# Ledger of designs, part 5: designed miniproteins, single chains, continued (4)

Each design is a single chain, and the fold is of that chain. pLDDT is the mean over its residues in the fold that is shown.

## One batch from the design tools (miniprotein)

Design m12141
Fold by ESMFold2-Fast:
Structure m12141 (fold): chain A 58 residues (1-58)
Amino acid sequence: VTMTRAQAVNALTNLLRDLDYPQPKIDAVRQRLEAELPDVMDDETRLRAEIIAGFKLP
């Protein structure tokens, strides 16, 4: 599935918030994702983003 960088960052940031991560850690992850992700991403890039955020697949 294809998504924009902004959509991916928002989705992963919301998941971190739901998991009760502290705001400074969420901010650090957001900054890293914004720096490392392309403007539009495929499934592989999305999975890499999830790994960077520290999430596992379902």
Scores: mean pLDDT 67

Design m12142
Fold by ESMFold2-Fast:
Structure m12142 (fold): chain A 95 residues (1-95)
Amino acid sequence: MEEKKRELVRELLRRVLHGDLAGVEELLERALKEGLITEEEAREILEQARRIIAELQEYLATLDAAERERLLRALEVYIEEAGPEATARAQAILA
């Protein structure tokens, strides 16, 4: 029942992690077309994603290449392995 929304949140988190704002916008447009979110929710999510990407990129810039790679790998594993529970928590915060 919520599998598509959980997948959406997981994909959103991955795109945010990689600083892919254009990918976030494309994902939100697809979700709007599918009726998974409203235009208001899409606008708010995009604003939050833009802020998070900016903060993450500033933080990553303070790290050396090895530290950056290690952190990004850990976050990617967390997104993949935490799965339904992590995405459900993120969705609850966004709702």
Scores: mean pLDDT 73

Design m12143
Fold by ESMFold2-Fast:
Structure m12143 (fold): chain A 76 residues (1-76)
Amino acid sequence: SMMEELREKMEEARKELLEKNKEGVEKYVEGASVMVEYLGKGILSSEEEGRRLFEEGSRRSNELSKEGERIVEEQK
């Protein structure tokens, strides 16, 4: 039936969108991992060094998040 055909097409489109966005999601996860790594280093460092590591980790995490957002937004 036409309804079954429409359902199949919608399911295929959903799967394709999820796969195309996987790379973008992976960049977000990578950004979060970078932040956690720099936070861990900061905890074991002096207050001044810890602050610098946090700022650098935040910058790198934000860069990866922006890259992930770009990848996701370019999926049309």
Scores: mean pLDDT 67

Design m12144
Fold by ESMFold2-Fast:
Structure m12144 (fold): chain A 73 residues (1-73)
Amino acid sequence: PLVLTPEERKALKEHLVGLLRQLSKYISPEELEALTDEMIEQVREFAKKEGAFTEEEVKEIEEALRATREEVS
């Protein structure tokens, strides 16, 4: 299984949040919502398949992405 360090997991979360913020300038609110949901599903799938994240870490990433969507909407 792919095991990420806490630093790598934080960096990935920050990268995803940064991407969502940047893309929010170029897409509609509807597309932003769909993209946010897709990112969350991809993180969940990756965590389940590879064991790369704990359930708590998946929730943290989900909350960060949803909060970012609300911030930029």
Scores: mean pLDDT 78

Design m12145
Fold by ESMFold2-Fast:
Parts: sequence; structure tokens; C-alpha cells
Structure m12145 (fold): chain A 81 residues (1-81)
Amino acid sequence: SREEEALRALRELLENNEEPASSLPPDDADEASFSAREAALAYIAYAKSKGVSDEELLELLELAEAGEYEKGRELVEKIKK
């Protein structure tokens, strides 16, 4: 499934146990150089590192699949705030 591909990318990020900036998100001016999917996946990894609930994490995955990275960013910002 498409969702499974997003989960796979997320698992690989986490398996490396590399801290993806923890607070991540990519540079504000550099966001345009990121694909919407990659940006959403990075936000999902960041959210997971912050201990976001499974429900919120699943919502971020669905947003990444739908390409709605703007809403995903709002969720991550809520966690960051």
C-alpha cells in the first residue's frame, strides 16, 4: 500500500537511530527544495522522536500519503510548541 511505503521510509529513518534533528523541520526557505512527501516523512520522524501519540502519528502518515504536508506541518508545530 502507499501508506506502507511511507511507514517503511519512517522505519528506516528510526532504525538508523540517527537523530533527525529532533526538532527537524527543514529550513523554512529550503522547504521548496524538499519534496512534499519527504518533508512530511521527516516531520513524522520528528513527531515520533517527541513521543507523539500513535493516533497523531497515524494522522501524519495519512497526510503524507495524501500530500497534505501543510496540515502535517501544523500538527508537528503543535507538538513543537
Scores: mean pLDDT 55

Design m12146
Fold by ESMFold2-Fast:
Structure m12146 (fold): chain A 62 residues (1-62)
Amino acid sequence: MVEEVAKEVAEEALRAIAAGETRVDVEGITRRLGKEKNLSEEEVEEALRLAEQMVLRALSQA
């Protein structure tokens, strides 16, 4: 679940960046999706960490 949410967050953030958004609120996306999936506060924090790593990795490949 945490990793699944992190992937969804990273996909949404990368889609926004690809659409030309220069500022993407990754924390806000993570908290919203985490609530939808009934994640705890600790799980939301972990999902945010994983999502940020996924986004940074994708951007470093571009």
Scores: mean pLDDT 79

Design m12147
Fold by ESMFold2-Fast:
Structure m12147 (fold): chain A 89 residues (1-89)
Amino acid sequence: DLEKEAELIQELVRRALSDEKLREEAREDIEKNMNPEELEHAKEMAEEILKEIWPYLDPELQKQLESMSPEERLVVFRAVEMIGLEKAK
């Protein structure tokens, strides 16, 4: 199941990385809805998830995510959640 979850997350991450508008919406959502303590916790959680799925990611995607700050990676993960929620209606 972790492998299947990682594959789905990888697809959504690629979509989030190609969609500047969605990342802008995700950043705005984070800024409006998270206080500094929640933001730090969310960054830690995103990094933990990334560590778990890391071995299942394409090298190209790994390199792209590694080049980002933790804050930028959180925006990508939030964008992924927004896509996932839309499809899970």
Scores: mean pLDDT 78

Design m12148
Fold by ESMFold2-Fast:
Structure m12148 (fold): chain A 65 residues (1-65)
Amino acid sequence: SDISAKVAEVLAGKVPGQKAAQIISKAQDLIDKGKKEEAAEYVYNEVTKLGLPEEGEKAKKIVLE
């Protein structure tokens, strides 16, 4: 989806590919279940835990828009 592609762009070169794929996959599953706010919080928390708070904020905004 557009959301998954845009989040992948934010994480590219900053998050290891396997971890980025795992984060995106789980976020997409939550979005598909109508849990968009939970998906946004999940992505923000996971990316911030990796020391990337700015990328976490960007990814959260992408999921919510």
Scores: mean pLDDT 85

Design m12149
Fold by ESMFold2-Fast:
Structure m12149 (fold): chain A 83 residues (1-83)
Amino acid sequence: SAAEEEVRRLGEELERLLEEAARASGLSLEEVEEIVGAEAHALAGDAEAAARAEAAFATLSPESRELVRRAAELYLEGLRLAA
């Protein structure tokens, strides 16, 4: 189905961005996934997640911040499609 194909495509793009963010930041994939999750929940209106994302972003380079933001947007889109 179109929805299954879109979810698969988003997952592949997300995985690539997570790996790029890990390489750019020097963080582990697990650490990057936690920051991406916090940013995605912040984008969805979670104030506690926004505070965690802000603290993490303060430690990242501008390049790493943009990779994490892109990953968070894709992650949030995937959550919306799975709802």
Scores: mean pLDDT 84

Design m12150
Fold by ESMFold2-Fast:
Structure m12150 (fold): chain A 90 residues (1-90)
Amino acid sequence: SILEKVEELIEKAIEKIKKAKSYEELVEIQRELLLELYEAGVPEKWIEELEEKLQKVFEEAMENNWSVEELAEKVIEALKEWLEKFKKEY
């Protein structure tokens, strides 16, 4: 099902995020995830919501000079919140 594929993609992204060593790697992981979600058939509105949510996290990281580890934790939190909402409303 699409839900099982989405859960797999989010879990894979979280594993990559935990191992990321730079802001650039975190941005690349985000871009790859958004594309994979689109290819999996996730509706555009859900992808747009996730992109906006993640953009806000990255903006806060830059404003507050977060470490890569702090940014990674906030990105993981955002992904988990988005997935839980998707599972409830899908």
Scores: mean pLDDT 88

Design m12151
Fold by ESMFold2-Fast:
Structure m12151 (fold): chain A 75 residues (1-75)
Amino acid sequence: SKVEKLRELVTKFEEGEISASEVADGILSLVESEFSKTILEITLKSMKEVNGKHGAHFQLVHIVEQLAGEQILKR
């Protein structure tokens, strides 16, 4: 499922296998709604500008939980 792919991307980021930019690109590829993509792009751009991996990680986890909860990926 798309939710499982989303969690895999977050796990790879937490383990240092991929960058915050690569996670953002992967998440955007899983989102089908143009409206959701626009909001997510703005949030992910802000995340990329924060100081250090920990700041980006916190924002990314929050975004992932919101997307999963709103069922945006259940298509």
Scores: mean pLDDT 60

Design m12152
Fold by ESMFold2-Fast:
Structure m12152 (fold): chain A 94 residues (1-94)
Amino acid sequence: MKEVEEEYERLLKIIEESEEKMKKELEEYLKEHPDTPEEERERLKKIIEEIVEAFRAMAESIYEIAKLSAERKISKEEWEEILKKREEEARKRE
């Protein structure tokens, strides 16, 4: 589980960095184009919001899949039982 949590944190960090970059690029664009209509400014801001929301939804989906995969891993105790059975079979065959 810790590994899955660490990967999720990395994805969230990437999303934050991407959001900052997109906001800076938008600010620079609007600064160079001061005559941009307010309607267009609002549209561009919404696009950034939608992209960020899509990234977060993707990260959450990846986290859920990774979490399910981790939960499907055999517990240490179950793995020990499997090993014991295989060792017993090997001992009987040789």
Scores: mean pLDDT 74

Design m12153
Fold by ESMFold2-Fast:
Structure m12153 (fold): chain A 64 residues (1-64)
Amino acid sequence: MDATELIRKGREHYRQGDYDTALRYYDVAIDIANINKSFGSSIAGMMLRLAEINKRRVEKKLKE
């Protein structure tokens, strides 16, 4: 599963209010995007930033 698919699944769980599962998907997406970035993937940096932004949204919800 690529970082894009993991971000999509994380967003779906976030929309359902399942913040713990969304956070888990975003963490795996960040790991995969970091690995792909080290291989020189042109989109990996964008995927990494998108996953990090979505993770911060979940963290804010968990603090409420």
Scores: mean pLDDT 79

Design m12154
Fold by ESMFold2-Fast:
Structure m12154 (fold): chain A 76 residues (1-76)
Amino acid sequence: SVAKNGLEYAEVIKKSLEDPSVLVEMLRKLGASDEEIEAALKTFEENREEILKGIELYERLLEGVPEEEIAEESEA
């Protein structure tokens, strides 16, 4: 499911906060160019605290919600 992939990406992002090389390896596996990787690393480094907060919120929103219904709690 799409939602299951989201949780896996959240875990990779958390690991990348500890070791940026994890993010580099993942991006290369996805076919990103060296320039795209460098840009992503800069964005990630500049926004580390906000990324962490976003991931923690995302995981909390997904707690107890079925994979197929994850978006139901996202309202304006």
Scores: mean pLDDT 67

Design m12155
Fold by ESMFold2-Fast:
Structure m12155 (fold): chain A 97 residues (1-97)
Amino acid sequence: SAAEQQKIKEEAEKIKKITYESLMTKLGIKKETIERAEAGDEAARKEIEERAAPRYKELEPLIKEYEKKAKELYEKGDKEKARKWLIEELTELAEKL
């Protein structure tokens, strides 16, 4: 039970990372920049904030809704379905941008 709860949290974090990376890429932010920012590179973090902040604020409600739905699917045992669905929705959102 405790181990299963931890796995759910870890998988949710992976889903969030995919969500974030996909949207940031569409906003013109490179994967390498995202990785540097996650590692604590202040310059990379500022680049993301400057380029993404206005657009992210518009997308934040949709991102949160998609993350919530993905978590619900994962908790129901549809882990692969949750990941595929989230990636598909983010790809469609990115294409619409």
Scores: mean pLDDT 70

Design m12156
Fold by ESMFold2-Fast:
Structure m12156 (fold): chain A 83 residues (1-83)
Amino acid sequence: SMQDTLDLARALAASGSTYLTKLSIEKGTMTKDQALERLKENERLLEELKELAKVSSDPEKMRKQVEEMERIIKEMKEKLEKM
């Protein structure tokens, strides 16, 4: 449906933001403090995505997006803690 398409678009935007944060960290285009601030924003988007997953007509697909985003955020936090 159109609602499902909009929910998917929001999920993709949240995941895309998380990937851009990862790329910026890996390329060194932002400071550790800037990266931590971006990851906090990505965590807020993740919580929004979890709420969307509860009302999605395709909860399994939304769950996979949530799990992928959680994995990336965790990986990036671990990398920043070692910097």
Scores: mean pLDDT 78

Design m12157
Fold by ESMFold2-Fast:
Structure m12157 (fold): chain A 53 residues (1-53)
Amino acid sequence: SKNVLDLTKETFRQMADLLDDYIAGKLSADQFTEKNQQLLQDYRQRLAQIDSS
């Protein structure tokens, strides 16, 4: 659905931002991993909420 595509697009945008910060040395490898895992968890939760609505 469009809502799933919009959520996926937003998630990829946030992942790109995290990667840019990591490459720029603003995040350690551990911080990058933790933030990326949190982002994926939030994505899964929001995806489930869209599917249940």
Scores: mean pLDDT 83

Design m12158
Fold by ESMFold2-Fast:
Structure m12158 (fold): chain A 91 residues (1-91)
Amino acid sequence: VDKEKVLKEAKELIGRAEELRSRAAQVPLTDEQRRRVRMHLAGVEVAAEELIDLVKSGKLTEKKANALIQHARDGLAEAERILDEAVARQQ
């Protein structure tokens, strides 16, 4: 497992989650949309933190890295889709 690449990916996932959280604060969201965005972004942050911890502890496997990265990417995609839908309805 390339630990440096995984660590870089985890940091990029955290940065993307922070960007989307900042965007969510500026977009008029319903309570349901805000709750869903928060839930997805929290999931991304947890997955990225677990990747960093596994790298630091030396317990990272290729399978765990791939699973956590995919979960985080799916969460980012869902949060971004909700935000894009909210912006489109605002016109």
Scores: mean pLDDT 86

Design m12159
Fold by ESMFold2-Fast:
Structure m12159 (fold): chain A 67 residues (1-67)
Amino acid sequence: MEELRRLAEKLARRAAELMAQKLVAKHPEEEPEIELERLDEETFRGIARVGDETEEVTVSAQDVANA
């Protein structure tokens, strides 16, 4: 369903934003970078980078359906 795909994209982006905020708290002199990748038709990866640290979360439409 398109709605689940859109929600997966929004959740991946939001997770990356939250990870970036946590990383900035540890490295306040660094600028956060946030990227969103579409891995396939229903799967998105949110990436947060601050200084030397990188965090990523993958969210699929199936993950949203099972939540």
Scores: mean pLDDT 78

Design m12160
Fold by ESMFold2-Fast:
Structure m12160 (fold): chain A 87 residues (1-87)
Amino acid sequence: TQSRVTVRGKVSSDFPLKEGDEVEVVLEVTLADGRVVTRTVTAKLDSEGNFVAEAVVDGEVAGARVRDVTVGGKPARVEPADITVET
């Protein structure tokens, strides 16, 4: 079984953001058996600073959270992140 984890949100930063900037999101994913795995997803920002990124995880996912967000290697924020899980 595989689960799809989708993360969407709007990026905030202390520096200017541009359409096409690459955001990296580090996810902490909890599996139904209690194991925790880390996944890094990458997406490009739209003109409003929004993004959608997906990770495919082997197994049944019970939940996920955002640990770290960077744009061009610089720390950024996503508040709130919308996370959906499909199994």
Scores: mean pLDDT 81

Design m12161
Fold by ESMFold2-Fast:
Structure m12161 (fold): chain A 120 residues (1-120)
Amino acid sequence: MSPGVSAIKAVLPKHIADKYTNEQLEEAAQLFSNGQYESDNVKVKGILAYLLSRVASSEAAPLLIAVLKSENTDLELVIEALKDLANVGNTDALPALKELKNKQPVIANELEQTLLDSLS
């Protein structure tokens, strides 16, 4: 297993990580390491958005919005990414939380409150 795949599996909850192939995790790890934040594979794009959210990158929110608009979105992965952004008070999460409200209004409202509380 590559160092990148091992690092992702160390930070993702096991039940989410187990949904992805080692090939998908490796592609996301390589793209993240190379500063390339685009993939035609929506699952790889979701993992990449999660990695960017953990480092509070300004690229995280646009990518999360793109993933949320996809029919094949892993909502659990996106919710974990948005939790990380909300817990650190990253207001760039607000447009992505607005998009999440279309699919998961209760969770989106809870994460918005977490974000606002972290700014107090």
Scores: mean pLDDT 81

Design m12162
Fold by ESMFold2-Fast:
Structure m12162 (fold): chain A 95 residues (1-95)
Amino acid sequence: DYEKLIEEKAEKVHKIAEEVGVDAAALKAAGEDAKPKLDEIDEEWKKDKSPEEERERKALEKLKELLEELKEKYADNPILVAVLEEMIELIEEIL
């Protein structure tokens, strides 16, 4: 289940963010910036008739791209960048 994999990895990222003391306002802003593109990924998942494994890979690749864009946008926040890098690594483990 793709949603469960993402939720499980998101929980790990949340714990990392808490441990390193990420600014709650910056984390919230990054989450709000991510929402429209996360919705796009979900819509493409629903329309794609490819085998589930291929759809999962495509969705994870797009999620990784989104996280890399957020790293560039928030490059002046090194703690948030570190959290985003952990998220990217967790996605690469699933891929």
Scores: mean pLDDT 71

Design m12163
Fold by ESMFold2-Fast:
Structure m12163 (fold): chain A 94 residues (1-94)
Amino acid sequence: MVVVTFTYDPRLPIGAPARVERRGLGELLSDRELRALEELVLLGRERAARLTNRELGHFLGISQATASRIVRRLLEKLGAKTKEELLDKVEVVR
């Protein structure tokens, strides 16, 4: 199975990689919010931008209303205004 690890850092120091591992994001984000973020990252920036909350709900096995709430909370917690900005703040480490 492929394990996707995220790095999130709003404060990049010059010359040093700062990383917040998936476990650190687990304290900031609920398991459901983290799963939604992983799905958006796996789709990539362009596809995630086109993805409706209804389609995201189908991928996660949840309602459109719940998917909309999760996306809004992700944007608020990570300080992004759009799904593209959200993904720009999150780097996938293999």
Scores: mean pLDDT 64

Design m12164
Fold by ESMFold2-Fast:
Structure m12164 (fold): chain A 109 residues (1-109)
Amino acid sequence: MTEEDREKKVAELRKKDEELKELAKKYKASDTALGLAKVALLLEMPWEVAEKILKKELTPEEIEEIAREVVERAKERHPEWSEEEVEEAERELARLLAEEVGLEELPEP
């Protein structure tokens, strides 16, 4: 990578981080929700996913889809994770997302 590409990417990430912090304040999102939104962006998920996390506008189906996609993308960077660790990470992430968006319909495993 060229230094110019790296500087541009760092500037874009910093701008998105500040925008997420402002959205978190606006919607009174927790530090956990802000952290989850940042992780989604680091894993190259759409900005709309991060916004939905902060706005607490996720359905149970969207929570499971997001948890699965985040963990799948993270696993590509962590090939040492076992299948059981992947399944547990998906369940924990879905639970955290459900708690943060105030959904009670997500059943306990």
Scores: mean pLDDT 72

Design m12165
Fold by ESMFold2-Fast:
Structure m12165 (fold): chain A 55 residues (1-55)
Amino acid sequence: SMLEEGAAGLDVASKAAEDVFAGKNTKQAIAELQEMKAASSPITSAYLDRMLKSI
């Protein structure tokens, strides 16, 4: 369902943000988030796009 898909997308985006907070190189983190966004569902891509705009 859209609700379950949205929850999964938020979880993926939250984990990606946590990896950035773990002190990863910012350029590498941005590249990884962009790769995930390109390969993700529309809902997950929307969350990742928001994360990328916050970095």
Scores: mean pLDDT 68

Design m12166
Fold by ESMFold2-Fast:
Structure m12166 (fold): chain A 82 residues (1-82)
Amino acid sequence: APVALDPELQARAARLAAEADRLTELYASLPEADKAELEARAAALEAELRARAPSMDPLERLRAVAAAQEELAALIEELAAR
């Protein structure tokens, strides 16, 4: 069975899902340098999650993934506003 999501994680996932098309369009409009900055941050977050994952329970891992996705979404909006 999949790991049960708490209501906060479900709400966070729903917000990201609702914004997905808009964020994809914003990303597509970014200059290559800004896309490279975003990719570098995504790689850094993935490395941090990989290092921490063995010590986290499934719910902690889901929260960490949600936080990383929210950080990348915020960075897309910041770059688009430059």
Scores: mean pLDDT 80

Design m12167
Fold by ESMFold2-Fast:
Structure m12167 (fold): chain A 98 residues (1-98)
Amino acid sequence: MEERERIARETGERVKYVLKHVEGVSEEEAEEYGRQAEEAVLNGDENLRRQAILGAEAAYYLMLAEELKEKDPEKAEEYRKKAEELLKKMKEEREKLA
């Protein structure tokens, strides 16, 4: 489905965005991890796909929360809570591994 391709691209972009903001991570490394996340969404099994999507989204919201904490603390708190919800979903899905 077209939606899977869009979600894969979003997931890759989120991973790349987050890693670009980590000191010591090169742009090349960020891009490579982004591509790996895209591949996990496109070609991975259900568990790998879901973990990649949820993990990338959680990390992205945590990064946005950090960037906005001074400019828009209310929005930063919303993103932080959203990331916590996503991390909880990842844990619940890992517990359903079998």
Scores: mean pLDDT 78

Design m12168
Fold by ESMFold2-Fast:
Structure m12168 (fold): chain A 65 residues (1-65)
Amino acid sequence: DAARQAAIEVEAIGLAVETGAEKARVEGDTLHFVTDEEDEAELEAQKRAAEAEGERLGLKVVIEE
């Protein structure tokens, strides 16, 4: 469903903007979250936010540092 895929992609972009990540994108059933965060506490918060969003959207999460 193209409309559903587009909505999920918009939410992934919002996640990247909200968390300060380098980027987030959706490919099929997978959320790819890219971060260059060096602060351990902020990195942990970004990872948890990505995992929570993936669970909410029914996507697998791959985190790339």
Scores: mean pLDDT 76

Design m12169
Fold by ESMFold2-Fast:
Structure m12169 (fold): chain A 70 residues (1-70)
Amino acid sequence: KFEEVLEALREAIEKTKDEGIKTQLQNQVDLAERALERGDERSAERYIQGGLNLLKSVDPDTAAKIEEIL
């Protein structure tokens, strides 16, 4: 479910050392959470995929594990 993926993405943010990437990941998670609050699952999935694609560039193993939950 989306909540499990968002929780895992927030954990990945804590492990990220690059501040620019950390900020971009945080923005994608925040946008996904706001989309879910208004019932927009399509936008939430798009933002989650954006975050996963960004995470793949710095931590591909963690991104792959989160994709298994999605």
Scores: mean pLDDT 82

Design m12170
Fold by ESMFold2-Fast:
Structure m12170 (fold): chain A 95 residues (1-95)
Amino acid sequence: SEIDELLQRSIELLDRLISLIENNAPLSEIQEQLDELVETSTELINLLLKEGRTDDATLIYTLTLSIIDSWNRNDKDGLLSLLRDFKSYLQSLLS
């Protein structure tokens, strides 16, 4: 399904972000991947809402906002924890 394709893409983006942060990649590279994650999460939220999956859409929205907040606060440990939690949640949505 289109939702499963976006879930898989989001998981791949989260893996890239986690790797970049753990390897102390340049902030510009991390920012580019975060921007892609926000765009992909927005598409996923819109599709989930269209399918009536409001609870899943709300959780993804909340996690995405928390990730943005941690990044803007320069809370790298909190960001990494949230990215791992987000990945685990998205994996749980795949059949």
Scores: mean pLDDT 89

Design m12171
Fold by ESMFold2-Fast:
Structure m12171 (fold): chain A 104 residues (1-104)
Amino acid sequence: SLREQLRDALRSARDAARQGDTKSAVDAVNTVGSLLRSATDPADIREALRGLGEVLDVAAQNGDRQVIQAVLNAAQTALRVATDKEVILEAIGLILRAIGLLLD
């Protein structure tokens, strides 16, 4: 299912980010972004945003600007597909946080 693919990609992104594997983390986050293009369930988009937030936390701690940029791109995709107010606000929050980190 789409939800299982999102969960697997998010797990891969988080684990790669924690290991400092920038390329694998970026590839996994880009997979999340691609899956988000076909997401219609607000719950799936919201779960993806939470997982991307966890990846962003690790990338911020490591100063990994490439992973931060990938999370920003995926969050922007989530914003484009989001229709629910709460999901839109979560996507905006993640986007602003990623931009703030890239300005440092």
Scores: mean pLDDT 90

Design m12172
Fold by ESMFold2-Fast:
Structure m12172 (fold): chain A 62 residues (1-62)
Amino acid sequence: AEAERAAQARADAHGGSLAPVVKKTREAIELLEKGASEEEIQKTLGLPRDVIRALKGLLDEV
């Protein structure tokens, strides 16, 4: 039962996302595009400020 669920979660992680965190990163990018503040994104998604700052820099590059 547990092994089957773990295998399914693993398959979804490999098929749908390299890691579940990829969806959080996409949401952070969308919030940055909407003009959300660094603090607001940190509160909403629980990502470290350094990660949010890196994403903002990446978005500002292109």
Scores: mean pLDDT 67

Design m12173
Fold by ESMFold2-Fast:
Structure m12173 (fold): chain A 84 residues (1-84)
Amino acid sequence: MDKIIVEFEDRAKEVIEDYLTLSDFGQIEATPIGDTKVEITLDTPAKSFIEDLLMLGDLGQVEAEPIGDTKVVVKSLKDTSVFG
């Protein structure tokens, strides 16, 4: 399992609430860090998750900026369903 920290500049509260709901499925563990960040435990590498977000950015669905290998900042999000 790998961990990633995702910071949301837009719709942070809504996305974090969705992640907390998804953690009940036992597939993703999500822990909020303040009001704009969430730490997610993934069954895939964090780099793969970041690459998927960048691909969605190329499609105009999300604007994301990676910070190192385990952190990403989401600057714009068209739909929260992109993450759940």
Scores: mean pLDDT 69

Design m12174
Fold by ESMFold2-Fast:
Structure m12174 (fold): chain A 108 residues (1-108)
Amino acid sequence: MEEEIEKIEKERKELIERAKENPDEFGEEVIELARKLGLPELAKAIEDLRNNKTTIDELIEVLSKELNIDKETLREIVEEASKVLKWDPRVVAYLIAHEALLRYEKAK
């Protein structure tokens, strides 16, 4: 229908497939993006989650604080997406963090 929508859908599908196939490598990409955007606390929270040093709840708290997003809304999205998609909640958390970082970059 619209060229922009088709491009976004294709890029999201490719991103989701990469995240599903290699969650650890995708987690590293999200960490690097956070660092490049000047969000070191968020980068650390994602790295700690990747290394099993923190919980998804702690990452959600950092995301909420750094990007001014409601914490309970983020938690509900992660839980619902994990149940619907039957994916690792960690992968869903990385995808949400990545989307939030891209929106932050465009606003910068």
Scores: mean pLDDT 74

Design m12175
Fold by ESMFold2-Fast:
Structure m12175 (fold): chain A 91 residues (1-91)
Amino acid sequence: SEQGRRLLEEATRSRVEELLARNREPSPEEQAEVYLEVARLAAEAGDLELAKQALIFAGLAGKWSPREIAELARELGIEVSPKEVAEAMKR
């Protein structure tokens, strides 16, 4: 929906501006938090593919296990196995 898209754009922009305002490269933990926020907002907007991709990026940045990412995905309504997450995390 347009409302969901607008909310995702606004939130993503706000998070990027917040990181830039810190005048330092975001830590791996902070990068993971930004991707997790994007995943949550994308899921709320109904964009499950974007939410899934953002969770994978969060896991890569934060060094989260495929199991932890799959559990977070389930909480957002995304059906994915730890094995599928592990495969998606490969370059």
Scores: mean pLDDT 75

